# Designed miniproteins, single chains, continued (2), part 93

Each design is a single chain, and the fold is of that chain. pLDDT is the mean over its residues in the fold that is shown.

## One batch from the design tools (miniprotein)

Design m7227
Fold by ESMFold2-Fast:
Structure m7227 (fold): chain A 65 residues (1-65)
Amino acid sequence: SLEDIKEFLEKNPDKLTEREKKIADYLIENPMATLEEIARRLGVTPEEARELLKKFNEIYKKLKE
């Protein structure tokens, strides 16, 4: 869940870059946001947002284990 990701970020602030944290925070606050909306609003690429979501999915799998 997004709450698990938020907790991970709070406990492991050094595991993400400042740019990745900014994208993550936006997604946590705006879970319905599209990759295109994120790209336009935060000045990041949709590919970067997609990669971060993939990274979070891998982290989430580890947290469930």
Scores: mean pLDDT 68

Design m7228
Fold by ESMFold2-Fast:
Structure m7228 (fold): chain A 79 residues (1-79)
Amino acid sequence: FSPEQRERAKRALNKAVSKTLEELEKEGVPQEEAERAVSLAMQKHGAELLREAAGLPEEEAVEKLYKRLLEEAKKIIEE
């Protein structure tokens, strides 16, 4: 991936993380638990998510990453 694609992917990922945390808080998940779950999801899937985002426009990347992070974070919370 080009440096520009990587920078775009990182921006999209940061926006997706913020959006995921906001959604979990709206659903009644405590902030500490939401942050832990998102952090673990990033550790497990972060590299894969960045690769997926790098090929997409920023707005599409944000939506795709948000959906995936929310799904993975909820799996961690439910475990």
Scores: mean pLDDT 82

Design m7229
Fold by ESMFold2-Fast:
Structure m7229 (fold): chain A 103 residues (1-103)
Amino acid sequence: AAEQVRELRRKTLELMDEIIKLEKQGKSVDEIVETARKGLEEIRRLVLEMPLTDEQKRGVVLELAFLINQYILKNIKNPETRLAIMDVVEEAVREVLAELEKR
């Protein structure tokens, strides 16, 4: 479990680095949001497949969401881009938590 959580954190930070790079390259909000959605979908799959209890998976989801929001607030300069990414994260969190509740 600990190794899988570390791998998820690593992949999450790699996604954040990609998003920061796209903003620095002057990519549109829509392009950055699409990258965030695709990366979060991969992270969602990994969380759901982890050999953890549903309660532990909820904890991991909330920890990753906090990590993402903290990283975005620190590193994304454009307020519109920042808000758009945070909205995508909130949507992804709600979808994963709803899926875990159905189990």
Scores: mean pLDDT 83

Design m7230
Fold by ESMFold2-Fast:
Structure m7230 (fold): chain A 74 residues (1-74)
Amino acid sequence: MEEVERMREAVERLAKSTDPDEQARAVGEIARAAQELMEKYGLPDLASRLVEAAARRDVQGAMEAIDEIEKALK
């Protein structure tokens, strides 16, 4: 699913980047994907977890939220 792939790419970029501007862009991309999940699939709790993890720069928490989202969409 394209949205899941984009979220994983954004979290990987966040994990690898030491540039604050690049980190901010990655967080913004994750937040937009989370908004789309709320609107399309009705996953507000998972979307909230993803946004909170991204805001904290918690890469593991963000990846765990994405795994749960992918599982819910199967």
Scores: mean pLDDT 79

Design m7231
Fold by ESMFold2-Fast:
Structure m7231 (fold): chain A 94 residues (1-94)
Amino acid sequence: SMERERLLEELESIKEFLETFARLHLPLASPEVAAQAQALFDEALAILEETRRKVEEGKLSKEEAEEQIRRVQALGAEIVRLLRENGELVLTRV
């Protein structure tokens, strides 16, 4: 179905974004912070892969898939906060 195809495209786009973000930002963090952020990325990618699989199998509604996407977005926000507060503690006073 077109709806299922659009969901799968969205999930793939989110995965590509997260993988690119990790590749660009994790090398800039301290090893301890990078390890913590990597664990959150691994959790987000696992949720995306499981969601993709269940969508392909017709086992998730659009609403259920959107709830999993919101979980991934929440993990993304935690990653950004972790990197900003612990990886990029340059006091840039604006």
Scores: mean pLDDT 81

Design m7232
Fold by ESMFold2-Fast:
Structure m7232 (fold): chain A 65 residues (1-65)
Amino acid sequence: AKVLIRDATPEDVELARSLPGVESVEEFTDADGRRVAIATFKSEEAARRGLEELRRRGVEAELLL
């Protein structure tokens, strides 16, 4: 399970890397020049909890299944 972070700041990425059940965080620039990150989680439950924490902190994030 994965979570997409849009307009990712370095602080957003570090927060994502610290979340329980995270396996990897990949950073890239999309076709429109926007900074994005994808956090890969070991389970859907871990991804949902991570998404809730990111959104609580005001991070623009969405669940990718």
Scores: mean pLDDT 82

Design m7233
Fold by ESMFold2-Fast:
Structure m7233 (fold): chain A 84 residues (1-84)
Amino acid sequence: SEAKRKKAEEYAEKARAAIRQGLAFTEAGNWHGFKTAYEAALEQADKLEAVDGQRGKELAEELRRQAEKAMAQGEAAKRAKALA
């Protein structure tokens, strides 16, 4: 349905926005903020998967992969700064 597609688009946009926010927090050295932002991204991906069937699952997997990579980069940056 169109309503499901629009809801899926909203969740995908929120997930992408949360990933961008997490990266911005990582650049700013806000380690508390980056974790919360990536957790929010994963939550939005879960909502997307629940709403939009097979297409939603494929997009949610991609968004989860992006969030996990960004989280790993943030954790690596935090460790590097702690060792400097």
Scores: mean pLDDT 83

Design m7234
Fold by ESMFold2-Fast:
Structure m7234 (fold): chain A 74 residues (1-74)
Amino acid sequence: SAGERMIRDARELLENVAAIVAGMTPEEIEAALQQLEALKEQAKKALEAGLISEEQAEEIIELLEEVRRKIEEL
């Protein structure tokens, strides 16, 4: 399902974020943060469209917020 795939993708991103952002420039970090906001918006739209459950949307958003926090701690 779309929700299961989005959760898996968000979990993989969280697991790998330290390696992904290692050596990033400030411009690349800003772009990465903008991409996270776009992914959160996609999850909200998917929920509104009935493509994912409320529980799936909450999990995706929580995982993406954890990714954002790890990037901001650099």
Scores: mean pLDDT 84

Design m7235
Fold by ESMFold2-Fast:
Structure m7235 (fold): chain A 77 residues (1-77)
Amino acid sequence: SALRAVGMARDIADNAVGAVRVRGLSPEEAEEVRKQALDYIDRLYNGFKDEAGDELQEIRDELQRGMDRVIAELRAK
């Protein structure tokens, strides 16, 4: 369902950003995590855009901003 897809996208986004912080990944490893998370959210978007496109796009944008911040912090070290 669309509600389940939105919940999955939120969990993917939150887990991706959290994993980079917790596991102490390199910037390059963090970019791989970003790519995989975005690929998954894009698949959810393609399946549910008619019912939940705006919510899925918002989650995608939040993931992008969160990853930009964390990767910038990693590169500054």
Scores: mean pLDDT 86

Design m7236
Fold by ESMFold2-Fast:
Structure m7236 (fold): chain A 94 residues (1-94)
Amino acid sequence: MPVKQEDVDKAVEKLKELLKEKGLDPVELVRRALQAAGIAEEDLATADDERRGRLLLAFLSLAGVDPSEFSDLSVAAVQEGVRRLALEALEASR
């Protein structure tokens, strides 16, 4: 299913708001989620649906966020949102 850029942008903003509310560092959380999902940082830009799914589950679990918080968005939009947030956080840390 084609993912709308607007839905991905909504997922990213919602993720950033939840992390801010919980007082979590996005960079540390992203690195831990990548390790838990078994994804190398260099492979993140080309991550397939399976890797994006593992990253999403690891990220939400580590953040203490229930997946139902994103019930208004498609799973694909939330997966792409986490991947984009992860890329932005890693770039900001360099």
Scores: mean pLDDT 79

Design m7237
Fold by ESMFold2-Fast:
Structure m7237 (fold): chain A 100 residues (1-100)
Amino acid sequence: ADEEIEKLLEEIEELVKEALELLESRRDQLSPRSAGLLDTLRRIYEKALESKDIEERLKLLEQAAVLIHLLGEETGDPELLRLAEEIQKLLQKIREIKEK
């Protein structure tokens, strides 16, 4: 159970990293609000990578998914919306494993 959850958390972290790289590459095109959300997303991602607690990592990555979705809506970037949807699907798989 924990090994399967750990693998899914690592897959989510990779998707969050992809969203961060995409947003940082376009930072100069972002509004002050979107740039602030990007800074918050980066801090959440870094905290998730440093955490040894599965429950804390899960909570942080759920927050990251919400921020990526908001940034996708604010920027109109369909790739960010796709990444947010993929993250939510992986989070749902983790919830299903925990409910066994």
Scores: mean pLDDT 86

Design m7238
Fold by ESMFold2-Fast:
Structure m7238 (fold): chain A 76 residues (1-76)
Amino acid sequence: LEEKLKELLKQLEEGKEIAKKRAYEVIGEEGIKLVDETVKELKEVFKEKIKNKNIESLDDEVNEIVAKFYDKLDEL
């Protein structure tokens, strides 16, 4: 269980770095703030899902949060 959660965390971490870099290039400071807020939300969800051992649900929720972030970026 935790092994798969760690893999998801790695994907989040990689996505975070890419998102930060892209946000800097496209939006600048506003993008940085969006990344920070998104990461905070992901951390809270991740923490709750670890406690509940709902890894399959975590996949969907993580993807939803990430998609939400990119949606905001695209609208800017």
Scores: mean pLDDT 70

Design m7239
Fold by ESMFold2-Fast:
Structure m7239 (fold): chain A 85 residues (1-85)
Amino acid sequence: MTVADLSPEERELLARFVLYGLASLEAKEKKLSREEQQELAAEVEERVASMSDEEIEEALKKFIEKLGLSEEELEEILAEIRAAA
């Protein structure tokens, strides 16, 4: 499965999901304040609008690595994103 196989709507939802997931992990690791978390969320929204397929795939790989996701868990997440689109 590649980002190129997704519809534009599914691609946008995946990008948001991955970037917000990574931002949440960073906020937890760095113990960010609510204000710092809001700044990070604004950066995520700006990036979602400008990301290439390759950038989304790189972000997804980083997200999988940080969470230690199995192939089955990844497929469940992708199925939820497709259902939400």
Scores: mean pLDDT 76

Design m7240
Fold by ESMFold2-Fast:
Structure m7240 (fold): chain A 70 residues (1-70)
Amino acid sequence: MSAAEILEQALREAGVPDDVAKEARDLANEKGLATATHELIEKYADNPELRQKIGRATAAAFARLAAEKA
């Protein structure tokens, strides 16, 4: 799976809205995983609940990518 696909799945599992998860996938495909997650966190900075879910999903996505590479 691509990094963008792993991020989308992690966001959905964390309970992030489907539209936000799809936006994250598109951003990751265009700008890379790190830039996409940074832009999403900034965009939703005023929503603590959503920001927390994005943070959890991002950590899970990076952990999955590290496990696949090992």
Scores: mean pLDDT 80

Design m7241
Fold by ESMFold2-Fast:
Structure m7241 (fold): chain A 80 residues (1-80)
Amino acid sequence: SKEEWMKKLQELLGELQAFLQELIKSGKISLAQAEEIAKETEKKLNEVVDLAFNKNMPGNEAIKRAEEIVEEAKKKLEEK
């Protein structure tokens, strides 16, 4: 459902934002690196949101793409 899709997207965004803020506070990554990854990730997620709600992309496909985008961002943040 659209409600389930929206909830999943909000959960993924919340996870990424919390993770990013914690890494910034702990000094494990630079502010510039954090901002760059966050900006890129938000752009990609906004494109998926547009496709899901305005272009009739199936919710399951949109969720899968959003999960892949967030996972890739987390992986980049966890690298050395």
Scores: mean pLDDT 76

Design m7242
Fold by ESMFold2-Fast:
Structure m7242 (fold): chain A 82 residues (1-82)
Amino acid sequence: MTFEQARQQILEIVREAAERLPNLSDAERRELVAETQSRLGDILVQAAENPGLSPEQLRELMDLVDEALRQLLTDPRNIRLP
């Protein structure tokens, strides 16, 4: 996995979740958020175990995931990621 591939996968997962969240019940939203957290965590684990990624790139991916999850929980209709 390259840095760009990991970043793209994170952004795609977050966009899919953001698009679905407004049309779901409260229980379905909690389930989707939990699924999204798990999927994003798996990407970070894969990235952390990849010797081709720099510590700076890993930090950027972690920061991206943290910000994405924060925005999904607060305002999924207005996702703005760095």
Scores: mean pLDDT 83

Design m7243
Fold by ESMFold2-Fast:
Structure m7243 (fold): chain A 80 residues (1-80)
Amino acid sequence: SKEVEELLEEADRLIDEIERELNSPNPDMKRIRELIKRAKEVLEKLKELTKDGSYIEKARVLTLGGSLTLLETKLRNLEA
């Protein structure tokens, strides 16, 4: 659906922004946590909306979730 595509685009933008902030010379840890929280909210909504959706939609959501998990791991490593 159009709503699913718009949310997928928003999730992709949030993930890109998180990666950009993590790779900055002075990472804003508060901003990164806020962006991760927003990305999680968007992905939870996407999971709900795609529950009865196509295999392709579900695969796209799963891929985005994996990307977010990797970024959360990078954040934890920076705080270690």
Scores: mean pLDDT 86

Design m7244
Fold by ESMFold2-Fast:
Structure m7244 (fold): chain A 68 residues (1-68)
Amino acid sequence: SMAEEIAKKILERAKELIEKKGLGSGEAFDRAGVELVLEGLTEVLKEAIKKYGKEILEELEREFGPSK
């Protein structure tokens, strides 16, 4: 579904940005930089939820949330 694909895309984007900036590996690791990248991804998620609503939350809970 769309929400499931968006959730996976967000995770892939997070990994890509961390890798591209050299964060989380060796000498290039920087906590502030990691937090900045995560803030950007949080904004993307907020906009996606605002635009698509509950459907995204349900799919994210199915894939990554705790069992209900």
Scores: mean pLDDT 60

Design m7245
Fold by ESMFold2-Fast:
Structure m7245 (fold): chain A 71 residues (1-71)
Amino acid sequence: SLREELAEALRKTPGVSDELAEKVLAGERLDHGERVLVGMAVAKIGKRELLEALPEEDREFARRFLDAYGP
């Protein structure tokens, strides 16, 4: 699933904790710092589809982050 793909991508991203990957898998709400880390990880991977794994509010933040700072 996209949620599992995003969680694995986060685990492979330097500076991202396994706790954040677990929160994504559980569908838990992210804080501002966690939203930035997810945005950075997805930007490095270049697969915007992974954002569909996130709850709507977190997805909107990460999408805006990618539009401003992503590849």
Scores: mean pLDDT 79

Design m7246
Fold by ESMFold2-Fast:
Structure m7246 (fold): chain A 92 residues (1-92)
Amino acid sequence: KELLEKLVELLRRLAEAARAGDWETAARLEEEAAKLFKEIYESLSEEEREELLERLREVYERARALYEAGASEEEVAVFLAEELARVLEELR
């Protein structure tokens, strides 16, 4: 629970940094979030991993659709961070 709450906080801060155009901070937060996500993922059961991967696939498909519709890399990055945070909150 504590690790998942920290990951959600990092992802929301990442989205805020991206919206502010602070890409150096966004890159650092992305690296921290990726490391924490790996720890969480490795602690999950097979069933929980499958559910998470299915939800992540949906988020990435929507992000790809936005990119193909002409969204900037910045808009896609903000969208991914916000939606990943939402998905992780639901897993609590």
Scores: mean pLDDT 79

Design m7247
Fold by ESMFold2-Fast:
Structure m7247 (fold): chain A 81 residues (1-81)
Amino acid sequence: VEEAIEKLKELAEKYGLTLPQIANIVADIAEKKYGIDKTVAANVFYDLLSGKISAEEAAERLGVSVDELTEILNETIKKLE
């Protein structure tokens, strides 16, 4: 999960995206694939990407497993690449 977070930060820098912007892109994927509320997801992913919360805490707040959280991050990476 740490590798996926680092890769998303690298992609954000590459595309000139702010952390809130990349968090919103991840939230769109989470909503479309898992039916997670976009506003809740965007706030959780912002906290995760900014290092404020752990991956376990983010997964709990979203109601998913850490494995599902990692899948959401990896799918976002794949869509941006």
Scores: mean pLDDT 81

Design m7248
Fold by ESMFold2-Fast:
Structure m7248 (fold): chain A 71 residues (1-71)
Amino acid sequence: LTAEVRGDTLVVTLDTNEPYTLTVQKDGKTVATFQSTLNQVTLPLKEAGTYTVTATFPDGSTQTATVEAKA
C-alpha cells in the first residue's frame, strides 16, 4: 500500500482483488473508515497533519502507510 497527497486529496494505492477496510487516522484519531474493493481510493483532506492509512484484509493482515499533508 502507498499513500500520497496531491493538493488537498489523499491518494491511496494498493494491489488487491480482496475487499478491505480502510482506516485513516490523523494524529492518532480516526477521521475515516470504510470498506472498499478498489485498487485506488481518493479522500479529501480537510486539515494539515500526519495521516496514517491502514488497509485491513479479510484474513486479518494489514498494510499501512504514513503521509504528511501541508496546508
Scores: mean pLDDT 78

Design m7249
Fold by ESMFold2-Fast:
Structure m7249 (fold): chain A 97 residues (1-97)
Amino acid sequence: MVKEKIEELLKLIEEVDPEAAEETKKKMEKAKSLEEQAEIAIATAIRVAAFSDPENRERLLEAVRELLRALGVPEEEIAQVEAAVEALRLGAANPPP
């Protein structure tokens, strides 16, 4: 289940940002566990979603939520995914001085 959710998320990342997907696959090769691979994929998906159009952003966020649920992450933490994406978007629009 977790591995299948990671593969689905990677496929979505590749459709939106093929370069980010390739970099993520290389990082995942060095991961010591399936959970670590999931964390790497989620981090990339959040970053890619922050700079995607609304449709692709929602597709990526839904895939991230499903993977987090498969990992047993509490719903309260899963609800913070949209806030993380928005924080990245706002940081890019208003870089620190």
Scores: mean pLDDT 78

Design m7250
Fold by ESMFold2-Fast:
Structure m7250 (fold): chain A 80 residues (1-80)
Amino acid sequence: SELDEVLDRLIKVMERLVDEYVAQGKPLEEIEAFIERFKEAVLALIRHEFPDLSPDDFARIEERVEKAAKELLEKAKQRL
């Protein structure tokens, strides 16, 4: 679906940017702040672009984005 394609692209962008920040030696606090802001921006974008999403569908999206954010943060912590 268009929603799943958009979500997949946004998560991959977040992954690439976090990997780049870690490679550049960015402080953990900056990486944490970036992940949190990116997560919120993704959820806001999805609500705006797909306003007719059911509560169950949106909860699935929120869970997937939150899981991706947590996994990226843990990966960043291990690499710093």
Scores: mean pLDDT 84

Design m7251
Fold by ESMFold2-Fast:
Structure m7251 (fold): chain A 100 residues (1-100)
Amino acid sequence: SEEEKKKKAIEEINKILKETLEKLAKAKSGEEILDVIREFEEKVMEVAEKYLTPEEIKKVSEVLNEGILKIEELIENNASVEEIKKVLEETVKRIIEIIK
């Protein structure tokens, strides 16, 4: 059902978030943080393409792009990993609201 696809998307995206937060905690440079964030984006888009409608995929992509730009600005300004994690968590929360 469409409801089962939405449930699967939310479960997989939450798993990707958890794994990404763990990788960010181990990152030692801005370059390593960017590599982790690129992998996060690729994995979330794979889930979106598998379970969501074209309209939802577009909205998810827009929210991801906004979140990634904020994270890139935080890295350039030498912000804490905790601030980067907060933006990532807020981005995922917005993505889940699109899927519901």
Scores: mean pLDDT 89

Design m7252
Fold by ESMFold2-Fast:
Structure m7252 (fold): chain A 78 residues (1-78)
Amino acid sequence: MKKAEEHMEKAVQAARDGDGVSMRDHLIEAGKAAYEDGGEEEAQKILDELARRLGELQLSPEQKAELTRGVKEGLDYA
């Protein structure tokens, strides 16, 4: 959980910095770490927190969808 949250925070920070590559990579790692720690339910918690944080960043709907898809890709490696 905490490792997944740290990767999610790094993805959010990369988004603020305009670093799309690091953002995507950290987001994928957040999803993988959450899934490894607690399966689908833990990954869903990370998605829920991601949605809240993205709301505070004033990202476009397209940017929000991109970040959410990254976490789902990690989960799909089940």
Scores: mean pLDDT 69

Design m7253
Fold by ESMFold2-Fast:
Structure m7253 (fold): chain A 64 residues (1-64)
Amino acid sequence: MREEAERAAREAAERGFASQPTPNAVQLAVLRAEMVRLAEEHGLSREEAERLADEILAEQLARA
Protein backbone atom coordinates (compact mmCIF):
# COMPACT_ATOMS: atom_id res chain seq x y z
CA MET A 1 0.00 0.00 0.00
CA ARG A 2 3.06 2.20 -0.33
CA GLU A 3 1.97 3.19 -3.83
CA GLU A 4 -1.44 4.30 -2.50
CA ALA A 5 0.22 6.25 0.31
CA GLU A 6 2.62 7.93 -2.13
CA ARG A 7 -0.25 8.80 -4.46
CA ALA A 8 -2.34 10.27 -1.63
CA ALA A 9 0.58 12.28 -0.20
CA ARG A 10 1.64 13.52 -3.63
CA GLU A 11 -1.95 14.52 -4.42
CA ALA A 12 -2.21 16.46 -1.16
CA ALA A 13 1.05 18.30 -1.90
CA GLU A 14 -0.14 19.07 -5.43
CA ARG A 15 -3.42 20.51 -4.15
CA GLY A 16 -1.66 22.48 -1.44
CA PHE A 17 0.71 24.15 -3.89
CA ALA A 18 -2.11 24.73 -6.38
CA SER A 19 -4.03 26.64 -3.69
CA GLN A 20 -0.94 28.44 -2.35
CA PRO A 21 2.00 28.39 -4.81
CA THR A 22 4.38 30.05 -2.32
CA PRO A 23 3.37 28.59 1.06
CA ASN A 24 4.91 30.04 4.21
CA ALA A 25 6.51 27.90 6.94
CA VAL A 26 3.22 27.46 8.84
CA GLN A 27 1.32 26.45 5.70
CA LEU A 28 4.09 23.98 4.79
CA ALA A 29 4.00 22.46 8.29
CA VAL A 30 0.21 22.00 8.05
CA LEU A 31 0.52 20.44 4.59
CA ARG A 32 3.28 18.11 5.78
CA ALA A 33 1.16 17.00 8.76
CA GLU A 34 -1.74 16.25 6.41
CA MET A 35 0.51 14.26 4.08
CA VAL A 36 1.90 12.23 6.99
CA ARG A 37 -1.63 11.55 8.24
CA LEU A 38 -2.79 10.36 4.80
CA ALA A 39 0.25 8.12 4.33
CA GLU A 40 -0.33 6.53 7.76
CA GLU A 41 -4.02 5.97 6.89
CA HIS A 42 -2.81 4.09 3.80
CA GLY A 43 -0.64 1.76 5.88
CA LEU A 44 2.75 3.41 6.30
CA SER A 45 4.44 3.74 9.68
CA ARG A 46 4.94 7.24 11.05
CA GLU A 47 8.64 7.15 10.21
CA GLU A 48 7.95 6.03 6.63
CA ALA A 49 5.16 8.59 6.27
CA GLU A 50 7.42 11.41 7.51
CA ARG A 51 10.23 10.45 5.12
CA LEU A 52 7.77 10.22 2.23
CA ALA A 53 6.22 13.61 3.02
CA ASP A 54 9.63 15.28 3.42
CA GLU A 55 10.86 13.78 0.14
CA ILE A 56 7.80 14.92 -1.83
CA LEU A 57 7.85 18.42 -0.31
CA ALA A 58 11.60 18.79 -0.97
CA GLU A 59 11.08 17.85 -4.64
CA GLN A 60 8.11 20.20 -4.93
CA LEU A 61 10.04 23.12 -3.41
CA ALA A 62 13.13 22.43 -5.57
CA ARG A 63 10.96 22.65 -8.70
CA ALA A 64 9.20 25.85 -7.60
Scores: mean pLDDT 80

Design m7254
Fold by ESMFold2-Fast:
Structure m7254 (fold): chain A 95 residues (1-95)
Amino acid sequence: SPIDKLRALIDDLYAKGIITPQQRQQMLAVLDQIAAQKAAGKKTLSPDIKQQIIDLTFSMVMKLAVAGDGDSIRQLLQITAEILGTTIQQVQQEI
């Protein structure tokens, strides 16, 4: 699933030292909330959860850009677009 792909990416970024333990914990907590909303059969995520994933994506993109990891940025944007049911271009406009 896109959520499981994003969890794997977060764990990889933590292993590479790109994100802190506290950031990893916060990011995984947001994904748990997204998984719960989707499991509840909601067609759209709540505005608060949608904003949290956008903020999370922005934080990760900034760190990856500083690290020079364009491949991980592309993967992150694609996975986030799949979770939100939108396009990579729209995600880029919101971060």
Scores: mean pLDDT 78

Design m7255
Fold by ESMFold2-Fast:
Structure m7255 (fold): chain A 90 residues (1-90)
Amino acid sequence: SLLSAAEAAAIARGAVEAALALAVRRANPEDEEKARELLAEVAALVAAGDYEGAVELVGRENFERAKEEVLKAAEEAGLAEDVIEVIRAA
């Protein structure tokens, strides 16, 4: 792998944050204010390092579906194998 441990950790955090944001948008497609409020709460939890709380807030099933979409988008974009594996494990 060409990724350092620090780079892998940063990629994993970015993938989790992208999946959280996507989960909020997918759950609230017609309610922009509710989506904005929930995104702000998720962002506060992430800033505090409470990723588990953020996942619970958006719903684990919604998060896992969103993470699968992030993974598919990364694969379709032709990202390196090492990056795809880090996203899958996140």
Scores: mean pLDDT 82

Design m7256
Fold by ESMFold2-Fast:
Structure m7256 (fold): chain A 90 residues (1-90)
Amino acid sequence: DMSDEEVLEKLLEKLAKEYIEMGKKLGKEEIGKKLAEAILNGDDEELRKLVEKLKTEEPEVYEKMLELLKEKLEKGLKEALEKRKKAEEA
């Protein structure tokens, strides 16, 4: 069993890595790093400002990042639902 703090830390690290990798793939490594840093620091205001700036200055990159996040969220939700269903049958 992992503590809630360890689970959150691992999720934030994974999300930060995803933003860095998306930034590299889209030729926007610096923006990806800034987003990752804001996520790791839990700076919701800075994260919001960076997202709004990305949406305004780089809409194509923003759209592609949303698609990748949606795909990962759908996969995570499906896995969570399967786990819940197995627990109900146990």
Scores: mean pLDDT 70

Design m7257
Fold by ESMFold2-Fast:
Structure m7257 (fold): chain A 80 residues (1-80)
Amino acid sequence: SGEEAGKQGIKDGKEGAKLRKEGMEMIRNGGDATVATGRVIRGIGLGLTAVLNGKKAEKEGHTELGKQAIKAGEEAGVIP
């Protein structure tokens, strides 16, 4: 369970960071503001899930997976 949480958190955090970056670039380049804002919000949401899953992994003894998931969530714009 903690191992699965850590792996899922890494995946979600990386996807969240990607979506946040894409959304912010769309805003900077004059793209559709509604679409861009939606991507940023989805990215941050995935980052939050990554941090929560990372903390669960750490508590269940999967310290390295947990740290990686939390870091991925931070890259998505979430403060742990």
Scores: mean pLDDT 86

Design m7258
Fold by ESMFold2-Fast:
Structure m7258 (fold): chain A 109 residues (1-109)
Amino acid sequence: MEELDKAREAVRQAAVRATNLALELIDKGMSPEEAIEAARRELDAAVQPLLDKASPEIKTVIEALYEASRAAIELIVAQKAGDTERVRQAVEKLSEAVKKANEAIEKAR
């Protein structure tokens, strides 16, 4: 459980940092698409070392949490942009990604 809990917390912290970066870049006049790409690079840089060190079972959890984090960033950026259609699409992606992450976590228990 300690490895799983540490991995979940590390991905959560990386996702918060990536989300804050995207929002800051949009406030500075960057496009939503460029802000999402910058956030993805930040998230990748934080998550890749975790994947390299993780056991195969924990890698599956990290990958699922990474996809959920990406979907959450897209949702938050779409909400800030006021794009109702992109918000709808991002909610659907996030719902699917969260379901997959929960399934991966349960299998790693």
Scores: mean pLDDT 84

Design m7259
Fold by ESMFold2-Fast:
Structure m7259 (fold): chain A 78 residues (1-78)
Amino acid sequence: MAEAVREAVRAVARELGVSEDTVRRALFLTEFGGLSNAEAARILGVSPRTVSRMKRAVEAATGLSAGEIAAILLSSAA
């Protein structure tokens, strides 16, 4: 499960031309930080559309919600 989520993040980062850290931060800022896609985009230096695309693509790759994905990534951190 956690490995499949990490692989999905890696694949989405590659597809969108961003770092894996950017995808993880977008999920954490919006799902746990209470930030909008626009606020997260400003912090990450990407467009709000890119934040929306990252979240949607990881959801599509995993079949999980953005919040569930963020929780798994947080729980799998050392």
Scores: mean pLDDT 82

Design m7260
Fold by ESMFold2-Fast:
Structure m7260 (fold): chain A 112 residues (1-112)
Amino acid sequence: MSKREREQAIAREVVQLLLDHPDASVFRNLPDAAALRMPDYYDIVPNPVSLSEIEKLIKEGKIKSVEELRKLLEQMRENYLKLFPESHPYRTIAEELYELAMKKIDELLAQS
C-alpha cells in the first residue's frame, strides 16, 4: 500500500470514529444559521465544515494526506470556538472530538 493509500485509510478510520461518537450529531451537518438566529454566522464562519462534508471529501479522494484532515478538523473546531461561548456544550464537544481525532491520527501513524 502506498503512503497516500495508507493516509487515506487513516483518514477514513478517524472520520468514522468521530461519526460513531455519541455527541457527533452537532458536527454531522452544518448548523442552521436561521434556526440559531445568527445573521452574522457566515461573517464569523466564512469556511463552514461538517463531518459529513469531510466524509464526502475522503470518499471522493480529495483528502490526500493526514495533514489535510488535521487542517479540516482544526477549522471545524475553530468555527465552533468562535460561534459559542466557553460554557456552551457544543464548544466542549468540539474540543473533545478534536482531541479524540488528533490522538487517533497519532496512534494510527505510529502503528503503521
Scores: mean pLDDT 77

